# Designed miniproteins, single chains: the designs that were tried, part 90

Each design is a single chain, and the fold is of that chain. pLDDT is the mean over its residues in the fold that is shown.

## One batch from the design tools (miniprotein)

Design m3128
Fold by ESMFold2-Fast:
Structure m3128 (fold): chain A 66 residues (1-66)
Amino acid sequence: MEEIERLQKRKEVLEQRIAALEDKINYLKSLPKTEQTEKAINFLKSEIDELKAELDRIDAEIQRLQ
């Protein structure tokens, strides 16, 4: 079903974005601890949380369509 395939592709894109953001956080954590790096890490964490919430919604929709 084309709709399930589209949702799975969107899920892959979101998972890829989450992984990239996690890599960025790990890089920032390797730098000297400054107010700017802490703010950047917190911002990226909030972005990951938002993407994970979207991922959960997509997973629920895929399960409903099976």
Scores: mean pLDDT 84

Design m3129
Fold by ESMFold2-Fast:
Structure m3129 (fold): chain A 85 residues (1-85)
Amino acid sequence: SNRERSEASLQFREEVRARVRERHPSGVATLDQVIEIVKEIAAKNPLFTDEEIEMDINILRQHFPSGVGTVAQFEALLDEMLGID
């Protein structure tokens, strides 16, 4: 349902955010490192299809064409992509 998906999206966003911060305490990460974290977390949630995750990854690629960003930039984009509450 839309409600269950919204709750799952919020949990997904928070878990990605926490793991990016944990693995990149310097405040900088590569796009590939963030994509790996996204895929790791998505693989544990049956509510997300491979197609939905690839769409999110493509948005990340479009916004980080250099392949590097700050943790804050990745967090801001994830907040926009995964909705608000």
Scores: mean pLDDT 77

Design m3130
Fold by ESMFold2-Fast:
Structure m3130 (fold): chain A 108 residues (1-108)
Amino acid sequence: MEEGMADLLRDAVAILRMVATILKGKDDETAEKLREIAKRIEEAIKAKDYEKGLELVEEAVRLVREAYEKYKDKLSPEELRRFELYLRALEDIARRLREMLERMKAES
């Protein structure tokens, strides 16, 4: 279970860096915020603070969703499809992390 949560958080880090790349030159402020969240998630993995990791992923989902709504008409069709895929993947990661953390608490 612990390794599974760490893997989900590592996937979130990779996705946030990909979204930041799409936003480069369009919203550099949001791109930098996503890179900072990715770094904080890496720190949470090292600390085995999976509750903090989930909090950071949920913050990232909010920022990515806000960026999607703001920039969806300024993205190429390919960038838009990738952005939508990454947003859905981050939402799935947050859901799975919540389920794993709740299960750990219930089994204790």
Scores: mean pLDDT 85

Design m3131
Fold by ESMFold2-Fast:
Structure m3131 (fold): chain A 120 residues (1-120)
Amino acid sequence: LTEEEKDILTTVLEAVEEVIRLVEEAIEYLKAGDIELARQKLQNAKKGVEDIIAYLNEQLPKFSPEMQKLAEEVIKKLEEVKRLLDKALAEEDPEKMIELLEEAKRKLEEVREKLEKAIK
């Protein structure tokens, strides 16, 4: 990794960790019956995912071919996360929302692990 690539991936990693935190808080609010607060956390999580995807797409030309492949894999998984978050926001059943969010969290944790392995 170049210094610039490492800095970009570290920024993305920190942003992914923040999205994971927001999803975890949303799950906690749903379990407590605070659906409105959960939806607010999910809106913030969705915005975070959209911002990370936009940032990575902007940075793609700066990456080596190997790092471009990694970034594209990360973008693909984040787009899957965004779809799960959109589905959760449209859902009215808290139990189904939690299932969708736990799946989104698993995908985010895979992204986090992939980024950590690339940086270290």
Scores: mean pLDDT 91

Design m3132
Fold by ESMFold2-Fast:
Structure m3132 (fold): chain A 82 residues (1-82)
Amino acid sequence: MKYVAETEEERRRLKRLVLWLREHYGFSDEEVAEILGITPDEVRRYLEEARKEGLENEALKEPYPGSIEDQLKILEAIKRKP
């Protein structure tokens, strides 16, 4: 599935989700890209923007910054990978 962030709020939510996957699960840029259906370059851009915006500390206050549906999709993606 391809995540599309069309508004600044959706873009901030996507940035926090990328940070959460990288920090909490320790996924690589390539792994996050596969889970979210975006490119590794987009993952790296979102990470850089999140660092510039100071979202790193704020994102870590929430164990998971996305919806329950997103969490279930991530878990299914993990289970289907070796």
Scores: mean pLDDT 65

Design m3133
Fold by ESMFold2-Fast:
Structure m3133 (fold): chain A 82 residues (1-82)
Amino acid sequence: MVPKDGNEGAGVAHEAGQKLYDEYKEALGAEDSGEFATLAGQGKVAPAVGEEAARLLQEGGRLMSEGKAIEAAKLFQEAVEL
């Protein structure tokens, strides 16, 4: 079954999370999702973001590089809600 109520909130949170993800990528020095996933996979956590938010953004970035944008959006939403 498709949850309609969650889709609108997820969309707004995805935009905020995408911005947070872009800022975290810049803090890591990564220019694209593939490079970010590589750096994040190596355990390179930027101190500019809190540890819990960084963990969620790292996992979200990995999911984005795998083409799992919807799952990445959920993690970005969690990072924004911290």
Scores: mean pLDDT 62

Design m3134
Fold by ESMFold2-Fast:
Structure m3134 (fold): chain A 89 residues (1-89)
Amino acid sequence: SAVEKAKEAVRLAEEAIRLAEKGDITGAIGHLLSIIGIQEELRLQGVKDPLVLKAIELSIKAAMLALQGKFEEARKLLEEARELVRKAE
């Protein structure tokens, strides 16, 4: 389901933050690209759920912030994404 894809995106963003904090920038980029792939898949499927789409958008932004070393900001967006996924269920 679209909600399950949003959960996967949040999990990938959490892992991207963890990898970036450890200095594994290549691994973090890999997870960011996977989240973007989920966003593209849902777009092509015509998914319109605003909570799902926003959770994925925030997951992408969180991973991007982590790649910039902005870990506190990244974790804040990740928590917002988790709450949106919870509300979408």
Scores: mean pLDDT 90

Design m3135
Fold by ESMFold2-Fast:
Structure m3135 (fold): chain A 82 residues (1-82)
Amino acid sequence: SRKEIEEALEEIEKHDEELAKRVRVLVDRAIQAIEEGNLLEAEIDIGMLRIIAGVYKLIGDEELAEAVNRIVDALERMLATV
């Protein structure tokens, strides 16, 4: 849900304000793409978020990785209902 995404974004912002701004851009693009039925653009933006989560997991920032993964999971559920 959008609320779940917003809660995860707030958690990211507490840890890294610049990352939160960048993640929000990708989230807004993904949501817009889903609403427009542009599945390719949605998957590209979700894929970029998966890469971000993977990088933070690799460098040991598990809380940031988990917050980004919650956004990815919420967006994938939204995409699956289109």
Scores: mean pLDDT 86

Design m3136
Fold by ESMFold2-Fast:
Structure m3136 (fold): chain A 83 residues (1-83)
Amino acid sequence: SAEERRRLIEEGLELLERFERDGLEPAEAAGLRAAAAEYLLKKENADLPDEELLKLLKELAANLPLELPEALELLREKLEELA
């Protein structure tokens, strides 16, 4: 559980690093950044199991893309805190 959360966060950080350097598919990457940033900012979601967290991030990414660099920075900070 905690180890799985750490692994998912590490994978997320690696994807963000790749996005910053090489770029992922722009629409998908923006959606993931926005969904993850908004979801992680909700404290009540911090206690969710890793599998459920990942599922919700994917669902949110489909509904709420955000394209600001600030979202990436916030997401990185929150993922690092959770690691």
Scores: mean pLDDT 52

Design m3137
Fold by ESMFold2-Fast:
Structure m3137 (fold): chain A 79 residues (1-79)
Amino acid sequence: AEAEREQARAEVERELAAAIRQESAETGVPIEELERRVAEALAERAPQFPESAARALEAAEKNPEKKEAVERLKRLVLA
């Protein structure tokens, strides 16, 4: 169970890192800021986003500057 979660999380983190870099280059959203929010969401090894991190992602999602990049990242983590 934990090994399966770790593998799934590693795959998501890898995809998120690639997506963050790509979307940051396209949208102009700072890579560092997107990475911080995603890292916070995954830090607790929660089966779902920690509530504080989920709210941070929601706030970023509402931000026009970050919406497209974060929405895609959110899909990858919540899927």
Scores: mean pLDDT 55

Design m3138
Fold by ESMFold2-Fast:
Structure m3138 (fold): chain A 60 residues (1-60)
Amino acid sequence: GLSAEEARAAAEAGVAAAEALRAQGQPRGKYSTAMMGARDAASDPEAQARALAAAERAAA
């Protein structure tokens, strides 16, 4: 499990990764979905970890 601080740092990293993909000129709904998941998970560390795992898979 992640501490609340670790979960927050991970959420910020996920958002930064999505913005980096957007800056490369590849807009897709996948990035928006991942970012929304990270935001919703901010108040729940378990959901946060799950959302980041999903975002990593989508970015692969």
Scores: mean pLDDT 59

Design m3139
Fold by ESMFold2-Fast:
Structure m3139 (fold): chain A 110 residues (1-110)
Amino acid sequence: MIAVVVTSPEAVPLLEVLKKENIEARVYLHPSVAQYREEVEKLGFEVDLALDPKSTALALAGAGIRDVIVLGEETEWSKKLKEEADKLGIRVHFVTTEEELKQVIEEIKK
């Protein structure tokens, strides 16, 4: 199972790519995009909130996640998430486009 973290409203449509490709993913929403929770759940994803970088990294580790895809531009918040995730042996992939998302998913599967 792949985990994805959504950090901006502009990145929410990228979740439709995961649905179209039949990718099972656990979705974590940054508080700034929490209003999109119902929309994301309608796509069939399990949704949690990404409260802070450290708590999010711990939640990912507790779920047995080895790879997480951050949907959106690199921010101070997402860079801190990478620092905390790296400490737990989790790889963080930053993705801003549908093409990048598809490429990263195929690389993780191989």
Scores: mean pLDDT 82

Design m3140
Fold by ESMFold2-Fast:
Structure m3140 (fold): chain A 94 residues (1-94)
Amino acid sequence: RRAEAQRVLEAIDRYGEEEIAAQPSEEERERMRLQIELARLIAEGILAGELSEEQRERIRELVEKTMIEFHKLPEEEAKKLAEEFIKKVEELLA
């Protein structure tokens, strides 16, 4: 898991901007930006063995935005999914 997290961070640093620019539309570029930021936060959490309160808040925001904008879920459902996602990430870190 730590080796995979390190490789994710290295890939984001080397190719993230290129992956965003390669997307065919502004909407897909925004989706890619959100996915990359979320992957970075999770990988940083895995390497640290914990999520900071700031990282948890940002993950919640990113998941909610993704669920509302790209999956068209109601705000209430998006918030529940964000909390479930954070719980699963924290369980992965334990």
Scores: mean pLDDT 78

Design m3141
Fold by ESMFold2-Fast:
Structure m3141 (fold): chain A 55 residues (1-55)
Amino acid sequence: MTAADVKAYLLKNYSITISEASASSIVATVLNLIALGVSSASIISAIVTLAKANS
């Protein structure tokens, strides 16, 4: 997963535009959540919440 993938996902599914730096931070956070065994639903919720906070 890359920052570009996160930007494309948010734009297509939520019409949210974020910076490259914000997308990179979201990727790092998602990787940490995956390492902690957090559910896919919670990870998606975290991505959307962080994107809204950075838009």
Scores: mean pLDDT 76

Design m3142
Fold by ESMFold2-Fast:
Structure m3142 (fold): chain A 68 residues (1-68)
Amino acid sequence: ITPEQANRAGRLIRERLAEKGDTLSRAEVAEALREAGFSEEDIAAILARLPEEVDGDQFDRALTALLL
């Protein structure tokens, strides 16, 4: 996962949260990650760190942990 892909995913998640309210489902997060160019394996690894309903802070934390 590149920093550019991570930044794109974060932007897409924040845009979708602004449209849909305070949380996204795991399926909605997965769609944003695919659009950002993440592999299915990387998507699965990120989703394993997330609850059923995901806010922006939870997503950013999970993504940061994966980049370490």
Scores: mean pLDDT 76

Design m3143
Fold by ESMFold2-Fast:
Structure m3143 (fold): chain A 68 residues (1-68)
Amino acid sequence: GPGAEAARRMAEEAERRGSLSAEEATRWGVQAGKLGGGGPTAAGVNAQIHGELSAEEARRAAEASERD
């Protein structure tokens, strides 16, 4: 669904750049949450705590969105 696709695009961007800033990860999480994606929302919260979202964390969020 649209939430899972948004999560996949977030993971692709994080992998291309190595990481996303906390602000970027939060924006991706909010957008995906509006589309029914729980994984990106959780990843955005974690990025706020740690200051960034790694490519591995973004990939895990995309995988979580595909399971629901």
Scores: mean pLDDT 66

Design m3144
Fold by ESMFold2-Fast:
Formats: structure tokens, sequence, C-alpha cells
Structure m3144 (fold): chain A 81 residues (1-81)
């Protein structure tokens, strides 16, 4: 989960750096996060995913867009669990 999340986040960062498209990079990062949390729920790791997302939300509380993305992912986990 952690390594796969990092890889998908790096792909989103690469899109930003190579294409200069901040909106596309943010959208790809959000999609990567949602795919990772859905996979975690399918693997029976919903509780661990929620804990990780809450910790990331707290660590990035000053970044409104990051908080919003993590909150959306938390809601996705809750809907699937």
Amino acid sequence: LEAEYAALAAEGQRAYEEEGDRKKALELAKQALLLEVRKAVEEGKAELALKALEELKEENKENKEAVEAYEEAIEEVKKLS
C-alpha cells in the first residue's frame, strides 16, 4: 500500500513537472489515492487505510487541497466498509 501509493503520487508529480498542468496533476493524484483506498478495502485493510488517511490529513492540515483530497478518500473508505 505505502510503496504503491508513493509510486502513484510520483506519477502525478511527474505529470505536473513534464506537462506543466497543475489541475491534471492534482486530478491524477486524487484518482491514485482513491484507487489505493479501494484496494485497501478489498484487502480487508479499511481500518488501516482510515488511520493512514487521518494521519496524512493532520500532517497536511495547512494545505487545503490536500485536506480535501484526504477527506474525500476517507468518505470513500467509509462508503465501501
Scores: mean pLDDT 71

Design m3145
Fold by ESMFold2-Fast:
Structure m3145 (fold): chain A 84 residues (1-84)
Amino acid sequence: MPPEAQRVLDEAGLRLSRLGQQQYSGFRYYNDGLSTAVRGSFSSIEEAIELLREQAEKASTKTGESAQRVLEEAARRLEELLRR
């Protein structure tokens, strides 16, 4: 994984972890799980983008729009890195 792509994933993970800390009870643990997932080992940027988009769809129904936006922004930034 290129260092720039890893930084995007680390930043997204940090934002999701902070959203978890701001939420009460069950949604906190779900966002902490998302933070761990986006910091996971990916074999390609494309694999990471696919996972982020899948998690964004799930986030819209479970954790609300804030987590969905973080995941969508991270996916978009990774797509920009694929161009160069």
Scores: mean pLDDT 69

Design m3146
Fold by ESMFold2-Fast:
Structure m3146 (fold): chain A 91 residues (1-91)
Amino acid sequence: IEAARAAYDAALSALPPDVAAELDEFAKKVLEKAKGSPEERRQAAVELTSEILREIGDMIDNGETPERRAKLAALVAIGRLADEVAEEVEK
């Protein structure tokens, strides 16, 4: 829990404020779906996976930059946070 949150916060701090705000809004949507039905959790997983693959594709096409690396790290951390939120709801 603490490790995933710390990783997410660290990744956001490496991004421009506008990019960090957009990614945080995306994280909130994913985390809300993680609290929902099995179908909503599946949709959140698909959306997150698609965004991760898109960032990897951008790194392949346009090169690896600190910003793209930080975005990818934040997306991975969102996945960890979503798993934790789903576990807490199931308890």
Scores: mean pLDDT 77

Design m3147
Fold by ESMFold2-Fast:
Structure m3147 (fold): chain A 89 residues (1-89)
Amino acid sequence: SEAVERIIRVIEELEGPEAGEEARRELEENLDPEGLAQLKAFVDYVEEVTGRPFDAESLLELQKLAETSSEEEQKALSAEMRAYYERFK
């Protein structure tokens, strides 16, 4: 899956190649259809919120938004992410 490969690349960029290899192994061993749908929903969510392709920069931008957001805004972001996940169940 393209979404899986993008997530692995982001992990490699942020945490190094060993972390990316561990993520690849975990996804190969444990990724069911629901998990794949959740990962795709997450990628789509990040791209919609940031207006950027899913990469290390867009993920860092989302993290900064979460860190600078109020408790109410963080709750809204979590609810929106959950709504994206529900669309792919």
Scores: mean pLDDT 72

Design m3148
Fold by ESMFold2-Fast:
Structure m3148 (fold): chain A 80 residues (1-80)
Amino acid sequence: MLGEEGAKKGLELGGERPGAGMVATGASIVGKEKFGDKGGSVAGLTATMVALIEGGERPDRKAALEGAKMGVETAKRRYG
């Protein structure tokens, strides 16, 4: 749920270009709020990598959501 909320914010910011950076931004904000700078970094990086793997050069909405969700959950496993 938190990861999905972060992804939605990233997609809104990116609009027509919901690229890896926008997904990472949403996930990083949520991760940082919960787990500090390290959590934000892990959430953002993981979200970007997962979105690119799932969606290739243009991650669709589902790939972006899964990326953000995975990123926040990864930060939680490591720091929460």
Scores: mean pLDDT 67

Design m3149
Fold by ESMFold2-Fast:
Parts: sequence; C-alpha cells; structure tokens
Structure m3149 (fold): chain A 80 residues (1-80)
Amino acid sequence: KEKELSEKTEGLAGALESAAESAKGSVKEALQKAGEILKEGSKTDPKEALEKALKYIKETKLDNEDAKKGAIEGLEETLK
C-alpha cells in the first residue's frame, strides 16, 4: 500500500517536473514547486505530500486553466 503510493507519488513528481520544463511563467513555477513537494514527501508521507501539493495548486493563480485542472486531477486521482 505505502510502497505503491510512494512510487505513484514519485512518478507524478517526475511528470510535473517534466511538464514544468516545457511550461513558462506561473505554470512552470507552480509545477516545479508541486513536484518538489511530492518528491520530498514520497519517502516519508506520500499522502500528506499529495494533499500539500494539491492545496498549493488549488490556491495558486495559474495563467493556464487547463494546466491547473490537469494538475489537480492528477493529484486527486493519485490520492484515491
């Protein structure tokens, strides 16, 4: 259970970091920070890391609504 969630959280962190490399401005910064939160927390408390990243993205104003929605959906799906 915990190992599977940790692996999914690390995978999502990598995906967010990769997406950030092709993004710019507020989207790039938000995706990078969310990825860092997930990467750091995946080894200790992946559920808390996912919840923290989800809160961060929800509270952050992004220039691209689709990017924000995608990040929220990915985080919520991983938490389930």
Scores: mean pLDDT 77

Design m3150
Fold by ESMFold2-Fast:
Structure m3150 (fold): chain A 95 residues (1-95)
Amino acid sequence: SNEEALKLLKEGQKLYDNKDYDSAIKKYEEALKLASEEQKPTILTNLARAYRKNGDYDKAIRYAQEGLRLAQQQNNTVTASDASGELGAAEAYKS
């Protein structure tokens, strides 16, 4: 449900803040499975950030691209900006 997805997203954010990127990724992936279409861009952007911090730049790029695409389709300018930033960061680190 949307409420369960939000709870898992918040748990993942706490793990991310503690630099436990592997556990944050697992929580974000669980959140993504339960997420509404409207929630997916934010979760995908957080997955991109966590994968980038974990050194997996290829996954970070893919999740950031998908998050950006969905945010743009939904006219969610804030999340589109965040996803674009994560895409640029992941691409810069891969180069």
Scores: mean pLDDT 91

Design m3151
Fold by ESMFold2-Fast:
Structure m3151 (fold): chain A 77 residues (1-77)
Amino acid sequence: NDPAVLEANRRLLAASDSVEALELVVEAATLSAMGSKETVEEATERIREAVAAHPRLDAAEAAELREWLRKLLDEDL
């Protein structure tokens, strides 16, 4: 529901054919960072694990998602 999340997801979708895979990873990572009651450091580690574990993301897609997640965490601190 956050405009920043929607915009970041839209950019990733434009670069990838794995729409559903990106949506799942983005949603899981966002919930982990914002809703898990973790510190920012713990949430960042879990987000990296989620991105690395997603078998449908190519290296380029993973890099874009990693950059977006870092920016999202900086904004939501």
Scores: mean pLDDT 52

Design m3152
Fold by ESMFold2-Fast:
Structure m3152 (fold): chain A 92 residues (1-92)
Amino acid sequence: SEEAIEATKLAVSDNEEDAYKGLERLKELLKSPDKEVRISAAGALGTVAAVSKNPEIRKKALEMLKEGYENETDPEVREALEKAIKRAEAGL
């Protein structure tokens, strides 16, 4: 979704405060009542965890993905989170 794209841009920014704001927005989107928004947020967090130049931001994104997976009940969203976790762990 566009919200996930905007939050991702913040989360991978060079400004650390903005990067954490982006991560918190993606965490909120993982709790959206809209399943498509939650799937988009999972993919976005996976991108942040794989691509961010800040290792603490990458670690935080991966932690958010794992917590999201444990709290998610929808099978399609759980699959998106699992794929994002695998991408993050195998990433750059």
Scores: mean pLDDT 87

Design m3153
Fold by ESMFold2-Fast:
Structure m3153 (fold): chain A 87 residues (1-87)
Amino acid sequence: VEEELEKAKKEADEVIKYLRDLAAQGTPEQAAFYERMAEGIERGVKLAEELAKEDPELGRQYVGLLKSSINNAKREADAAKAALDAA
């Protein structure tokens, strides 16, 4: 679980930076939306770390959910960037 948690943390850091870069380029409403997503992922990482420390099996399951959330955020960010690039 530790190895997968570290991979998820690295991917989370990358997507958080990507979302915040998009927030800087978008409207105030878009910026608020992407910042909220970034904060959600940050909270997810902290919870995954806590769960992995207390219950490795539950932590492993939650890391899986976190990776799904990160993947969804990446897709949303990619779609938003494509829209900005087309404008």
Scores: mean pLDDT 78

Design m3154
Fold by ESMFold2-Fast:
Structure m3154 (fold): chain A 84 residues (1-84)
Amino acid sequence: MKKGTVTLVQSSSGRLFLVVTVKDDDGRTLDTQVEQLPSDDTEYLVKKLREKIEELEKQGIEVDDVTSIGDNPNIKKATEIVRE
């Protein structure tokens, strides 16, 4: 089964990215998708995360992790809201 990890990443330059990594059962990376996001608003980030998870699930990819990397509290809060 293909597994997806969805990560909100803020770079040291302040740019915000949505990163999707798709792996097989052996941990081999099959695909990496990177989208730059124009806003760090928590409501916007929650909406984007939910839309991406739904898109991946429709493609037969099981989303097993939703996480954040960076010092922006909005990205951490958005991932926590999406995880419930």
Scores: mean pLDDT 82

Design m3155
Fold by ESMFold2-Fast:
Structure m3155 (fold): chain A 75 residues (1-75)
Amino acid sequence: MSGWRLVDQKTATAADGTKVIVTKYQSDDGTVTLVSTIVNPDGTGRIVKTLEKKSGTISLTVTVGDATASLSATG
């Protein structure tokens, strides 16, 4: 596949040290992807949600405790 570029990233940290990261990627053809990752205080992490769209707008909001991260993307 052609390359993806990182366009934007939002990070929020909850009181217990858990981090919520939402990352926006875009391909050369205008397809956009939003990826949500939760990183636990022990450093382990996982992808919680991935949204991909070639045309139109997508938004992803993730809340963990008192931490909220949100990004929108238009493909």
Scores: mean pLDDT 74

Design m3156
Fold by ESMFold2-Fast:
Structure m3156 (fold): chain A 100 residues (1-100)
Amino acid sequence: MSAEEKEEQELMNKARNYAGKTIQLLIDTKTVDPSKKDEIDQLRDDVLKKYKDLKKQADDNGIDSVKKMLDDMQKLYNDVQSYYDSLKKQLDEKLQELLK
């Protein structure tokens, strides 16, 4: 395997890791707020579809598409992390009110 092929594989693995972390974070978000189950299940399906579409483009077009896939997956993870943090904060605030 060439140095370029190794870099491409490492970036692809990192993108897959971000996709997996995003899916796990959505599962955790559903545990924090079960009322959002349908919305979160739809977001999970959208993430999986986007990952598969980007992976196909990366397989067809090489390193530049792999870099784009990584950037898009990382951005998506950050967006989902912000959503999780917001819901967790709302849950904590409600709990603190009940304990007063």
Scores: mean pLDDT 85

Design m3157
Fold by ESMFold2-Fast:
Structure m3157 (fold): chain A 82 residues (1-82)
Amino acid sequence: SAIEEKLKELERLLEEAKRALKAGDLDRARALVDRAMAVADELEAWVAAGKASKEQARRLVLLEAEVTALYMRLYLEERLKE
């Protein structure tokens, strides 16, 4: 279940990034979002290689949507920083 481990890693990175944003640590949040994007890219390659179930592939799509939302939120927070 290497893919399950990577999906859980992605989920943990997203939760850590959310906590960093809440704490106002934008540099840490950015580093965590960058790592989440790298893990999502790796998982997408495994999906493309046929290593994932349909349910795992759907779960990845939802997690990728969270990565995008968090990236956009981080971008806006940096833009609105006083």
Scores: mean pLDDT 87

Design m3158
Fold by ESMFold2-Fast:
Structure m3158 (fold): chain A 58 residues (1-58)
Amino acid sequence: DALERARRAVEQAEAGEITGGEAEDALVRAQIDGMSAEEVQALGRRLAEIVRRRGLPA
């Protein structure tokens, strides 16, 4: 489902398997697919911290 896909994308970005931009696109799609704004914001904050710590491309 949308939340699980978004969570996996953030975890893949943390592992360096995808870019931060790809993970952000997954979050936007998950919001369109019915994930709540609060859930998107929570995962978005986690992604921003991962990008900051690891220097991943946006």
Scores: mean pLDDT 73

Design m3159
Fold by ESMFold2-Fast:
Structure m3159 (fold): chain A 95 residues (1-95)
Amino acid sequence: SLQSLSDEERTQLLLEELRKELEEARKKGDWKRAYVILELILRASKSEGWEELAREAEQELAELREQHPDLSLSSDEKLELANEIMARVVEKLEE
């Protein structure tokens, strides 16, 4: 399904699925996962020039950092979580 979509439409669907994953992470109290998902949303929004969505994601990241100042993620942990989250999201969109 992703193969027949424009880059903009593909990114929109990815953001919708990432937002669903974010809400699940928040419900479970998985703040490391929530952090990584928000960084993915921010990067995707910036790449498309969606300034309002990027600003929203930046604000949510800032709030998460303020609420969880002891939250620590290594570069390797961030990369591993990002790859896992993206693989899961892409699989859901290709089904």
Scores: mean pLDDT 84

Design m3160
Fold by ESMFold2-Fast:
Structure m3160 (fold): chain A 79 residues (1-79)
Amino acid sequence: MAGAGFAGNLRIAVATGESREELLEAVKQAAKLASGLDHAEIEYETENEIVVKVGDDKVLVAARFPFEPYTAFGVLADK
């Protein structure tokens, strides 16, 4: 991949809830907070990850935490 991106304004967010629906909303909120944008939408969701599209050039990919049923951590990156 092109560069590690580690020094390049990397935003990491943790989202948690008491239910799957709360987790989905928390991930969406995390994407808004991490990007500074007020528009975020779930692009797709699976049992392993939740992907939120923010704007046209950014995406937050949140992986479910393997030791917590309703916790995920997401990384916001641009293209």
Scores: mean pLDDT 67

Design m3161
Fold by ESMFold2-Fast:
Structure m3161 (fold): chain A 86 residues (1-86)
Amino acid sequence: MKARATLTIKNKKSKSNENYTATVPADFKAAVDAIKEGIKKGYKNITVTVEGDESKARATAYAAALWAKKEYGDEIESITVEFEKL
């Protein structure tokens, strides 16, 4: 079954009031690279939507969220993950 997992990261140290939105396949590196780009450019809200098979989309989104907390914890206000079956 195809699914969508949406990561929303609120950046405490934003350089812009603009939002970053990216849709990536259920691939850990793709999700991580999208998060890095949004944070590097200083966007206020970073939304990464992971699409793929239900188990892969879910696993990828949660792994990327845990990675982001570890890497950018002091720079992030909040991280949320929402899961939707397509």
Scores: mean pLDDT 82

